# Ledger of designs, part 55: designed miniproteins, single chains, continued (2)

Each design is a single chain, and the fold is of that chain. pLDDT is the mean over its residues in the fold that is shown.

## One batch from the design tools (miniprotein)

Design m5888
Fold by ESMFold2-Fast:
Structure m5888 (fold): chain A 102 residues (1-102)
Amino acid sequence: SEAEAELARAEAELAKDPENAEAQLRLGGALATLGRYEEAIRYFERAARLGDREIRAQALYVLGIALAHLGRYEEAKKHLEEAARLGDDELSKYAKKLIEKL
């Protein structure tokens, strides 16, 4: 599948640069697309810690989505609120819409 190909590419990127926040975010995203949310969360948390403001906002947004898929709604809301605070107008709007649906 396309998601499996994305996973392999992201793993190869991270193998070359283990502290690359963008690679952590991409790997988490590929795992989440495959429904592997517990694994995706670990990479999103690392991306949020290692990345700049933009990467951190994106990582917290997708972390919130992954947590919501696992039924961890209070944790999801917390991370989506922080993503809304850190992100641009577009990310902030998407994060706020997701919070309303939780």
Scores: mean pLDDT 89

Design m5889
Fold by ESMFold2-Fast:
Structure m5889 (fold): chain A 100 residues (1-100)
Amino acid sequence: SPLEETFRKIREELGDVLNEAQENNWSKEETAKKALEVVEKYKDNPIAQAIAAGLKAYLAGASREEVLAVVREKAKDLPEEHQEEAEIVVEKIIEFMEAL
């Protein structure tokens, strides 16, 4: 579907951001900002909106638990599989940033 195809592109572009972050020794803040830029290109995609909300919360200083709560709230009206996809993507980004 168009939603699934768009989400695949988002995941690929986020993977590119994480690779660039590692290669260029980006900070957690810079990495989160670049990830946010990627998902905001897809502003009409509800999964991207949930991921963006989580990344904005992270940049505002929210804890991992608070970030995931924001993602869940934004994604609550989506199918369960799409809620899980948004959470997994945000958790993977946070996990990567915590290892920087």
Scores: mean pLDDT 85

Design m5890
Fold by ESMFold2-Fast:
Structure m5890 (fold): chain A 67 residues (1-67)
Amino acid sequence: MLSPEELAALKAEIRAILEAAGVTLSDEELDAILRDPDGRLTRLYLAGRISPEQASAIGRLLRRHGL
């Protein structure tokens, strides 16, 4: 389990990656990614909200943090 501080930092990193690519997600969507990375990233990709490259980058970041 991540500390609240580590969770906030990770959410900020994910947001920064997406915003650099012109994509904005709500806090609820970021929390959903942290709870179910594979399922939520796949759904966002299928909805056309993120690219495969963005999904892959976020997935790598989450794996580096043990998620």
Scores: mean pLDDT 76

Design m5891
Fold by ESMFold2-Fast:
Structure m5891 (fold): chain A 74 residues (1-74)
Amino acid sequence: MSPEQLLERGLRLVDEALAAETDPAKIAEIQALLAELVDLYQEYLTAPPERRPELLARIEEIVRKIEALKKEVE
């Protein structure tokens, strides 16, 4: 999956999780993961090629965390 596709997937998962979640603490956690995802994606866009695999793996980890939180809300 491309970094752009991972960002799009992460944003969709955030929207779905926030639509279902009513706990303010969990909403804050989802929002924090969204901020981290966006920051990592911005870093990826400006990173040298040698750092891109590491940043991509971190983006994938954040998307997995968002997906796990969404499953807890459903």
Scores: mean pLDDT 80

Design m5892
Fold by ESMFold2-Fast:
Structure m5892 (fold): chain A 92 residues (1-92)
Amino acid sequence: EEQEILEKALEEMRKLGAPEEFLEAVRTIFENWKAAREGDPEAVKKVAEAFDKLLEIFEKLVKEGKVEQATRLGLVFSRALAKILKIEAEKK
């Protein structure tokens, strides 16, 4: 289920014109999220660095006047993250 949520989110973001670097950062965040929450220092670092890259790309889009694209990408990301967090909470 988590992998399906991720793949659907990535495809929606790709259709919204997200750069490959953005999609790679999103994938890194989701694939390392559980390990990071469990205290793996490597996973925590990967998630943090991927968030930094995501924010860098987001700021660039906003500065280029692509505010609607940036907003839509942020909403897709946030919805996918919320769904995965709910699944993790339900699995114990």
Scores: mean pLDDT 82

Design m5893
Fold by ESMFold2-Fast:
Structure m5893 (fold): chain A 81 residues (1-81)
Amino acid sequence: MKEDLERDVENLRKALPYYRELAERAGDFSPSQAASLIAAVDLAEITARWAKEQGVPGAEEVAEELRKIRDELVARYEASQ
C-alpha cells in the first residue's frame, strides 16, 4: 500500500497543471460540470492528505496545491454566474 500511495502522490503532482487549467476554465462550466470537477479535486486532496498522514514525502505540498486549486475553481465558477 505505501508504494501505491507514493505513486498516487506522484501522479497527483503531475496532474496539478491539468487541475489548474480546469480552474482557469471554470467560468465556462455548467453547474453539473462544476460540481463534478470540484468533487474530483476534493477527492484528490483527500488522497493527498491521507498520504501525508501516512508519511509520504511531498504529500502535504500536493494537498495544499489541490486545496488552492479547488478554491480558485469555485471562485471563478461563481464569478461567471
Scores: mean pLDDT 82

Design m5894
Fold by ESMFold2-Fast:
Structure m5894 (fold): chain A 71 residues (1-71)
Amino acid sequence: ELSEEEKRLVEEAKKLAKAYEEALKNPETALKIVSEAGKKLVETASPEEKKRVEGLTEGLLKDLQDKIAAE
């Protein structure tokens, strides 16, 4: 069973995933949308999880930047 903190983190992760999918449809605004969702995910993470979550959001932003640059 997930704790309330873990449930909140999962909800913010789902929002980031949705923002990423929507951003792929609108590349020009993609970085802002994903960056804002990623920042919220980091703010929701516990101190122990922050480093892992920051790495995840940085990876997602880099992947998105690479996809935009490839067009």
Scores: mean pLDDT 72

Design m5895
Fold by ESMFold2-Fast:
Structure m5895 (fold): chain A 59 residues (1-59)
Amino acid sequence: LSPEQREKLKEALERAAKEVGASVREVEGVLAGIIDDPKLREAAERALKELGLTAEDAQ
């Protein structure tokens, strides 16, 4: 990812985390497959989709 795409991804993950009442680290953990939380996963995937990114782009 470019530095600009990385900044946008960070902002989107922060927004998703706030929406579900979780930390950015927990949202990143869901995308990495470390945390199994359906609500966090759905919020993270929605944020990525809004940026035109996939879960693979976040890893």
Scores: mean pLDDT 73

Design m5896
Fold by ESMFold2-Fast:
Structure m5896 (fold): chain A 75 residues (1-75)
Amino acid sequence: SVEEKILELLRKLVGLPEDEARRLTQAFLDIAREEGLTPEEVLELLEKAINGESPQAKQRVQELLDRARERLLAE
């Protein structure tokens, strides 16, 4: 599934244990949805960021990750 692919890419990107990676991925996807991004668009952004294709994609992914981490800390 698209969501499992996103989880695997984020797990590789951030280097967290699976349980923490799953929580971070859920918060990341929730924020992306709030910003009007589909899971498919999120996957495309992650692939572009990881492949170094776009500084804009990398910045966008980092902003979403920062917001996801902030949300988890606020719990």
Scores: mean pLDDT 82

Design m5897
Fold by ESMFold2-Fast:
Structure m5897 (fold): chain A 73 residues (1-73)
Amino acid sequence: EAISLLDEALLAADRAGSFAEVGPHIAAAKEAVQKGDTEKALEHLELAIRAAEERGDDRTVEYLKRAKEVVEK
């Protein structure tokens, strides 16, 4: 489920020290998924992936890419 992957991404970002840059985008993506707003969820996921990549947080990127795949289905 996308929500479980986003929760794992939030924990990974916190552990990696990238939470301040990535966390708000993940939280917004999670809320959009819960509301069924696929377009907004994908927008926030793309922002979160970019922020995590800029921080070198490969583990968070992996969880976010998996969440994006689930949302796109």
Scores: mean pLDDT 84

Design m5898
Fold by ESMFold2-Fast:
Parts: sequence; C-alpha cells; structure tokens
Structure m5898 (fold): chain A 94 residues (1-94)
Amino acid sequence: TALEELEETIRKVPPEKRFGLMLEAATLAVAEGVKPRDPEIAELAEFIKKASEEELKELLLEMFKRLMPHLDNEGGRKVVENIAKTIYQTVKEL
C-alpha cells in the first residue's frame, strides 16, 4: 500500500528528514483506517485521531524543534501550525 511504501522510505532517510514523511504516513493511516507497522507512526496516528487542534499544534511544534532545530524560527513555527490545522480539519471530515 501507499502507507507501506512511505514507511519503507522513512526507514531509509536520516532522522532530520523524517518529520514531513512521518506526518504524511500518520495522516494516511488515519484516512485509510489502517494501523502503521512502525510503532512511533502508529502512536502519532492515534494521537492525530483523538487530539484537539491545540494539542496537535503543540506536539508537531515539539517534533519540529527536535527534528529540525535550525528552522525553529517564527516562520517555521507558523508553517507547522498551518500543517496542524490542515491535518485536524481533514481528520474531522472523516
């Protein structure tokens, strides 16, 4: 599946390049109603499914700071907040 291919890709990239791919995989898992094989992605998918918009923003900002600290500025934070809002709205329409 697309999710399985994405999880294999995530395993091949260094941690600092995984942020966007992990979000994509977790969102796909929620959209398709399937459990990811990777336990970290599975936890992220469960969190996305249950989280408020504010909780999702907080988690994604912390992940962004950890995985891409060199981009942790006001512009980068606004991009992550917009991603969280988009994911939240998409999941609530499912």
Scores: mean pLDDT 76

Design m5899
Fold by ESMFold2-Fast:
Structure m5899 (fold): chain A 64 residues (1-64)
Amino acid sequence: SAALRRAALHELRELLADPSLPEEVRARIQEVIAELETETDDARILALAKAFVDYARAKGVDLG
């Protein structure tokens, strides 16, 4: 859904505002944003979000 995609994009763009993020995490956020901007399948949007959360936590990023 457009609402689910907008919510995910908003959260990722907020994370990009953190200047302390490792460059590899910033690069991954940019890749996920690009994927989400063209994705219309809600299951794929959720899978991308989950994969990013798992990746960020493995890198020690605090997501709240």
Scores: mean pLDDT 80

Design m5900
Fold by ESMFold2-Fast:
Structure m5900 (fold): chain A 80 residues (1-80)
Amino acid sequence: MNPFEIYQRASSELYRALASGDKEKLLETVKKIMEEALKNAPKSFIEKYILPLVKRFIDQVSDPEVRAELEKLVKEILEK
């Protein structure tokens, strides 16, 4: 997959997950996006474009516990 396509799809999928208000959908969407990015994009692209995008959506989550869980998930995926 083209890294640019990953970015565009990530943005739309994250927006839908956030709009759903479903914690499980947010966690699943973030995990899917991060795993697809790691498989198909160079680390520099992930750090420059994907991580800032994901962080902006996590920052929009009202529940601090859900935000912390999402941040932990991203960190764990990157450390694999």
Scores: mean pLDDT 80

Design m5901
Fold by ESMFold2-Fast:
Structure m5901 (fold): chain A 75 residues (1-75)
Amino acid sequence: MLEELVKEIKELLKEVAELLKERGLESHVEAALENIEKYREDEEALKKMKELAEAVARVLRDPREELARELEAEL
């Protein structure tokens, strides 16, 4: 279900935003949320966004400081 997939992605982005908030980078998550609304009916795009969000959340959990610096440089 696309609604369930969107919910999963938003929960992952919420986790990413909380982890990035400590570093003042939460605004970058807002662009990702806009993309979810744009592609809400595109299952393939949503699946790719979920995969990316899961990867980012996983790395932000450990090691948080190193990845935060890398994301700041790339974003």
Scores: mean pLDDT 69

Design m5902
Fold by ESMFold2-Fast:
Structure m5902 (fold): chain A 80 residues (1-80)
Amino acid sequence: SINDIVSQEMGRIGSVVQQIRQQTQTMSITQQNQVLDQVSNVMSTFMTNVNQAVANGDSQSVRQHGQDAVDQLQSILQQS
């Protein structure tokens, strides 16, 4: 189902977010907040896009938005 695809993409996203959290443990509070703001922006965009794709029954768009979120989070991880 489309909900299974959403759950799968959320799992992939959650794994990268956990890696970012682990990597930021030694950062200053200011740097942690900057990274968390970037993560929050990626997550907000993903949720907005996925909600629209789900409303339209568009499983392919759910996968694309999931991949876009993972790519953006990986970029944040590499810059941190």
Scores: mean pLDDT 88

Design m5903
Fold by ESMFold2-Fast:
Structure m5903 (fold): chain A 69 residues (1-69)
Amino acid sequence: ITNEQLAEALEEILREKGMEEAAEKARERILAAKDLRTAVVRGAKTLLDAGVSEEEAGQLIQEAVERAK
């Protein structure tokens, strides 16, 4: 999985949940990441900053990784 694929998958999931601002910020931060590990961390932090629980953030990142394949 590339940063681009992860960014697209997570953006889609967040928009489906009505989290448009978080979707946009997550996409920008993931695409700016140097590697996939950094992209995952940035995606998760964007979700936490948006008020998503740690548990839900983990679930959303896992779903995004699965959809990106």
Scores: mean pLDDT 84

Design m5904
Fold by ESMFold2-Fast:
Structure m5904 (fold): chain A 97 residues (1-97)
Amino acid sequence: SSIEEGIKKAIELINSDDEKKRLIGYLALAVALAMEYKKREAEGLKEEELSEEEREAYEHAKRAVTEYMERVKAGIDELSEELIEDMEYAAKYFLKK
């Protein structure tokens, strides 16, 4: 699936009244942005070359990763092992910066 479609769907889920859907949306957004930024980094692009919209989304993703990692540690909601691994990947990438 395209990363742009993934981001759009993630934003839709984040705006849901369902806490589980919001959690999935934040996870999907964080993973998608981490993967896209890692790809751009590998292509030699610098963080300063990100658009204003991408920088804003990146900062929101970092905040969401931090918040939902704490919720995972607290045992809030049932997350699949795959989602936890994706979240750990995103957290490692965003927290490295």
Scores: mean pLDDT 68

Design m5905
Fold by ESMFold2-Fast:
Structure m5905 (fold): chain A 81 residues (1-81)
Amino acid sequence: SIREQLARELLKRAQELRFQGQSTRARLLTDGELTAARLTRTVGPEVGAQALADLTAQADQQTAQLDAQAEQARKEAEEIL
């Protein structure tokens, strides 16, 4: 049915958004650790630690946005089934 096809597309979108979130988080955390290590070397360990915490929080925030979009798509699929 058209409802089943639309639900399938929404659930696929939800999975794709979760995958994007995971990939984005991994990339941002890797870049964040590199930036924090450089700051630790050039400025000091407290600044490096704070930068790592801030960049991790930013990565988590971006992941949360993608997860929220994924959950919205899942709820839309649930409503039409």
Scores: mean pLDDT 88

Design m5906
Fold by ESMFold2-Fast:
Structure m5906 (fold): chain A 90 residues (1-90)
Amino acid sequence: SIFEEAEEKVEKALGLIEKALEKVKKAKTYDEAIKIVEELRKELKPLEDEINELASKLPEEDRKKLEEMVKRYHDKLAEIEDIILSIREE
């Protein structure tokens, strides 16, 4: 189904974010952390575009469920941002 395809894309994006989060935790400099985030952004962009296209084809009920999954996605990205801000203050 279109929903299952969108869900798989979100799961893949979450996996990429989790890998980037682990790399950012190990980054010794702000520049290293920023490079990790830039690479993550490049990998996420095509997945975000695919998710948005699939979402446009979903009925309203399934779109709401996908929006809840995307919220978890944004929460994980916020964790990365918090770590980067912490490194910058050092």
Scores: mean pLDDT 82

Design m5907
Fold by ESMFold2-Fast:
Structure m5907 (fold): chain A 60 residues (1-60)
Amino acid sequence: SLEEVFERLSKGVPEEYHEKLRELFENTVEGFERVGFPRELAIKMAEMIVEGDVEYILKQ
């Protein structure tokens, strides 16, 4: 589910960034749905992209 994915994405991220992370994740899912991908696939694709972005930022 979207909430289960968000729980994984937010793990290890400081609490003050969780609202911004949720917005980024939800907007990415909506973007994939808008171009015609099914919701479950949109969620999986968004997880892969946002996870990569979070990992990159946390290593800075």
Scores: mean pLDDT 82

Design m5908
Fold by ESMFold2-Fast:
Structure m5908 (fold): chain A 79 residues (1-79)
Amino acid sequence: SAEEAAAREELARVMEELAGQPVDREQLLAAEVDSVEALREAVAAARREADAVGASAPGGGAGAGAGGAILGRALAERA
């Protein structure tokens, strides 16, 4: 659906922003998505962690690893 497509893109962008690298959307969604609600929860969790860490900086090599770990935990919570 359009909502799933939008949530998928938003999740990918948040993950790319935190990790500083492209994300395999299909792999993430296969592990995570039961519904649009599950995707939105993962995105919301990732955004809360990004805000808390200040990961909205232009770039950070050290920050990429931390962002990946946070997103991995958020996804695992739903899987």
Scores: mean pLDDT 56

Design m5909
Fold by ESMFold2-Fast:
Structure m5909 (fold): chain A 64 residues (1-64)
Amino acid sequence: MERLEKEAERREKEGDYISASGLRSVRQSIKAGLMGGEPDPERFEQIVKAIEENTKVHKEMEAK
């Protein structure tokens, strides 16, 4: 859980509020007890990649 929050904080510092919001939403869902323990490095990487792809789509839709 902590890794997702730290990544969200880092994204906010870089001005990427969309990715930060997405990461925090995922963290809240996991916190609800749907997953045991903290995500392993592979799972964490998959989550970050999914959020980055979602942010890219969002920015493309805003440009239209």
Scores: mean pLDDT 69

Design m5910
Fold by ESMFold2-Fast:
Structure m5910 (fold): chain A 72 residues (1-72)
Amino acid sequence: AAVQQAQQDIALGQQLVKKGKELIKKGLEKLKTATGSDVSKAVGEVLRGIGLEIQGELLIAKAQATLDAAAA
């Protein structure tokens, strides 16, 4: 059960990292042409993307530790 959950968590973490990177890219592209309130919205997308990337990386690390423990 723990191994299957860890594999699912790695897959979810990889999706979060990918989505985070896409949001960062999209936010940065918007920032190039943004003025006024649109600057705040673009910054918000970058910050959300960074948060997702960190959460995804952490989830992968925790899941990998679980797999390593199960293999021992």
Scores: mean pLDDT 84

Design m5911
Fold by ESMFold2-Fast:
Structure m5911 (fold): chain A 91 residues (1-91)
Amino acid sequence: MSKEEKIELLREAIDHVERAIQALEAGDYETAIKHLERARKLAEQAGNTPASNAVKKAIEAAKNGDREEALIYATFALISAAIGLRELEKK
């Protein structure tokens, strides 16, 4: 997988995590889980293990109805994916 392909996957993962955070804040757990599941797959394909693991924890929390824990892990996933994106864009 090229660096450019990994960048695209992480950008898509970030977008899905941001949408999941908005859904969690609105109390829409079904929509949040769908976005988080997509973000997990994208982060896994990009090889970003910290982001993928954080998304998995956010999914578990959302499925348990724990909004606070889901938001914490979703935010950690967003930060981890953003760091990974920055490092890939760094020449």
Scores: mean pLDDT 87

Design m5912
Fold by ESMFold2-Fast:
Formats: C-alpha cells, structure tokens, sequence
Structure m5912 (fold): chain A 72 residues (1-72)
C-alpha cells in the first residue's frame, strides 16, 4: 500500500533526523494521509476517464470523496 510505504519512509527519515518517536509518528501519520488522498484522487480520475491536471482539481476530488465517506 502506498500509504504504508510513505509512512515508513517518513518515520525512518524523522528518526534519522533525531526526532522523538512521538514526532516521528505524527509526521508518518500526516504523510500516510497525504498518500491516501493522492491515491484516491488518481483512482477517481481514472474511473471518470478524466485527467487531473492541477493540484486544485485533485484536492477537490479528494475532498468530495472524503465528504461522501463521512456522510455514511
């Protein structure tokens, strides 16, 4: 999973930088959430047969998807 890979990499880099386990965990969680958001945006773009050309377009698609999940 892209999110787990990004999370582990961010955690390792944070630890190498001398951050505490708590700070490393916070950074890894933030990185995992971003990776999940990016993956969701790419999957939705593929389903709609539409390319996401801008960061704004990607963020909007992710926000709409997350809103739908929250409503469940």
Amino acid sequence: MKALEAMRKAEEEARKAGLSDVEATNISVATALQAIADEMAEEEAKKRNTKIGSVEGRDRLVAEYLRELREK
Scores: mean pLDDT 67

Design m5913
Fold by ESMFold2-Fast:
Structure m5913 (fold): chain A 87 residues (1-87)
Amino acid sequence: SEANKILQEKLKEMEEYLEKLKELSETPEFQRYAEEVERLIKEVEAAYKRDVEAGAKLAEQKLKEVRKIMEEAEKLYKEREERRRKE
């Protein structure tokens, strides 16, 4: 169904962000970002198993949250990388 396709695409995007976050840094701050994204993914998966349409709507909302987390993490990572290269 269309809802299943949308949900799968959103979950894949969230999973890709989670993998990228896990690769960025071993510091507690970046680990916390990864943990938050993992929780959001699990929440969407739980909703999907109960109701496909509700799961798809929740995925849309949670993906926006994941994108914000990723943007914050990426900005922090780039700043730290730039400083490390100058030192």
Scores: mean pLDDT 80

Design m5914
Fold by ESMFold2-Fast:
Structure m5914 (fold): chain A 93 residues (1-93)
Amino acid sequence: MEELKRLEEELEELEREKKEIEERKEEVVRELNELEKELEELIKNGGPREKIEELLAEIARLVGEIIKLEIELKEIEKRIKEIEKKIKELKEK
């Protein structure tokens, strides 16, 4: 029974971490959407090439951050599933 309690506490911790990463991803996605709109406006208005290149570099950085966060989410989801399986096995004893 003490083992079950530890696994349930670990599960709550992982679910909290998952929520924090999901919230961070939503923030990065919002920032990316704003930069994409700025890029589209600069291209349509024939804006300076240097500013377009700066926005493209920043967009690439944010896309990379989103990919990293998605990888972290997949790893946490995998750990959650492993703990859920252990909890189920303990409850079926």
Scores: mean pLDDT 85

Design m5915
Fold by ESMFold2-Fast:
Structure m5915 (fold): chain A 87 residues (1-87)
Amino acid sequence: AEEKAEALRKAAEHLERAREDLAAAPAHLAEAAFYASKTDQEAFDAINGLIAAAANAAASGAAPEEIQRLLEEAVETARKYAEELEK
């Protein structure tokens, strides 16, 4: 439980770094997915879905603001799952 909450917080940290530096985002997203993979399947699927949405938006030439919005949603999702595990 505690280890999964810590992994979710690490995923959120890497997602924040991707949001702050879109040029370095691929490396940060890979690390976020790695930490998310150490959590429950439901949390992993939710976080990976948002990472995939952000990557697809970037590949489609979406504005930086839209990519950052999706990554912010991923950060909030990871933090929410971490908080639920800490109860």
Scores: mean pLDDT 83

Design m5916
Fold by ESMFold2-Fast:
Structure m5916 (fold): chain A 68 residues (1-68)
Amino acid sequence: STVQQLLDDLRGRLNDISLNSSTSQSFTDNMNVVIDDFVNQLNVDQQQQVFPQVQQLLSDSSTLWSSR
């Protein structure tokens, strides 16, 4: 589905940010940009449906960045 493809794209973008961000500021700024871009591609119902998955992806990304 389109929503699943957007989630997979988001996961890849977040992973790249986590591995390639050199500062906490650049990490936070880049995360905000990709999340905003992702959310703007979804309607309200889709946003509600993906919310738990997005929260998990954000948690995973923060953990990955912190483990560098």
Scores: mean pLDDT 84

Design m5917
Fold by ESMFold2-Fast:
Structure m5917 (fold): chain A 81 residues (1-81)
Amino acid sequence: HMEEIEKRAQFLTDAARKAIEDYLAEAKKKGPEELERAQSVFGRTEAAVKGMEDARKAYEKLRELTEKIQKIVEELNKLLS
C-alpha cells in the first residue's frame, strides 16, 4: 500500500517521502500493473526502508530523463512551427 510506504518515510525525511510518492504516482499513471511492480520493488515490509535510498536515486535519474525529453520536444516544436 502507498499509505504504508508514506508512513515509514515520515520517520526518515520529507525528501524521501516525496520521492517515493512521486515515483509511485507515476507508476500509477501507467496502470495498476506498473504500480504493483513498483510496490514489489520497494516492498511492503522492513525492506521498504532500505529501498528508499534506491528510490531516491531512481527518482533523480527520472528527473534528468524528463528534462532531456522536454528539451527534445521544445526543439521539435521549434522546427515544426
Scores: mean pLDDT 63

Design m5918
Fold by ESMFold2-Fast:
Structure m5918 (fold): chain A 82 residues (1-82)
Amino acid sequence: KKEELEKKLKEIEEKIRNSRIDYDVYQALADIYRAIAKLASPEDAKVMLEKADEILRQAEEHYRKTLSEAEKDIKKVEEEMK
């Protein structure tokens, strides 16, 4: 029982770690769009800034959802502990 709970915790930790790496990659991509926007025409800059904001919004939503799922998994493990 103890070993099974430890395995579940490791799986939760891996899931959180992978989600954080994904978030960092999306943040870097958004930063590139913002940097290019500084060199673009006003019309193109607006489109690129909107794209950067949308990328971060989607990444934040995905990351938050993953953390919420991990919270539920952690609570379930806590309930199984005696």
Scores: mean pLDDT 78

Design m5919
Fold by ESMFold2-Fast:
Structure m5919 (fold): chain A 82 residues (1-82)
Amino acid sequence: SPEEVARLRREAMAVRKEIEKLLQENKDKIDPETLAKLSREVDEAVVEVMEAYRENTPEGLARMQEALDRLRKVKEEVEKLA
């Protein structure tokens, strides 16, 4: 569904924004190597969401969901480090 694809993209972008805020607010509590690793994982997941969004296929929808789940896991990891 185009509506579900749009919803997943919006949710992924919202989680990305939350992660970016948490990383910025806690940059002094997170070592630079871990900060760089988490930033890369976020960027990779966002690229996957955007590529899958453009595909507009059932397979793309599943990939968007997987990428969103990865973003949520990164957020949980950042929250544990804060």
Scores: mean pLDDT 84

Design m5920
Fold by ESMFold2-Fast:
Structure m5920 (fold): chain A 100 residues (1-100)
Amino acid sequence: SPEDILKETNIAYLRDFLDLSDEEVERLRSLSVEKQTLLNNLAILAEVLFKDPNNEKALKKLEEIAEKLGIDPEEFREILEKSKSLREFVGKVIEELEKL
């Protein structure tokens, strides 16, 4: 179906961009197209923020996306502060999405 094509396209983009594990890919398949698109946008904005940690606009947009994904703001900030790399950050976000 067109929705299945969009889901696999979203997964392929994230897999290539972040070198995702098969377990993380399976977690992504359980998400709606809308949530996968939000996660793709989150990964792009997170890359900007990891290159420029003082980018307040990128941080604000990341927090808005996290709220739309249903992630608690305090949990999101803790994940962001404790993550040493983009890959670790997005991996922890995927784990948080599994709890929802």
Scores: mean pLDDT 81

Design m5921
Fold by ESMFold2-Fast:
Structure m5921 (fold): chain A 84 residues (1-84)
Amino acid sequence: AAPSEEDEKAARLIVKALNAYEKGDYEKAVQYFEEAKKLATSPLLKAVAYRLISDAYKKLGDEEKAEKWRQEAEKLFAEAGYVP
């Protein structure tokens, strides 16, 4: 099925967050990824958002949060029938 309006908005926020991430604004990237994960209804899109939040926290030096979100992403990918 086509993505929901919420999933489309979440995907746009992920793109905006990635743009901030590439510019080194990791705090802003986390904010956009967090908003995207709240809007995403697709388990796969949520898993992608959690993985990207993990990557941004690694860049911020928060290894504990990075590992937490990596594990949550892994669970969501497995629940969606994917092995990342």
Scores: mean pLDDT 80

Design m5922
Fold by ESMFold2-Fast:
Structure m5922 (fold): chain A 90 residues (1-90)
Amino acid sequence: MEYDYLEIDPEELTPEQREALGRAIARLAAEYRLEITEEQDLEVTRRFRDEVLAIVREPDAEAQYARLREILEEIAARFGLEILTPAQAA
């Protein structure tokens, strides 16, 4: 079983960093929906691993959210996917 780069070691993150990342992801998922395949998810993990790790280390919650939003937009543009709000996905 190979680890996802995002799952490599949660112990390397402080409890504060894990909680902040969880809140940022939950906020992003509440505001935006991106439908990706398992293959696209693997490619995203490989290409954006370093950027996501840098985001986890970002102490400012708004800056962390802005960077996650930027990655979401880059993923959508790269794979030709539409970013939907929950209202548009209904």
Scores: mean pLDDT 62

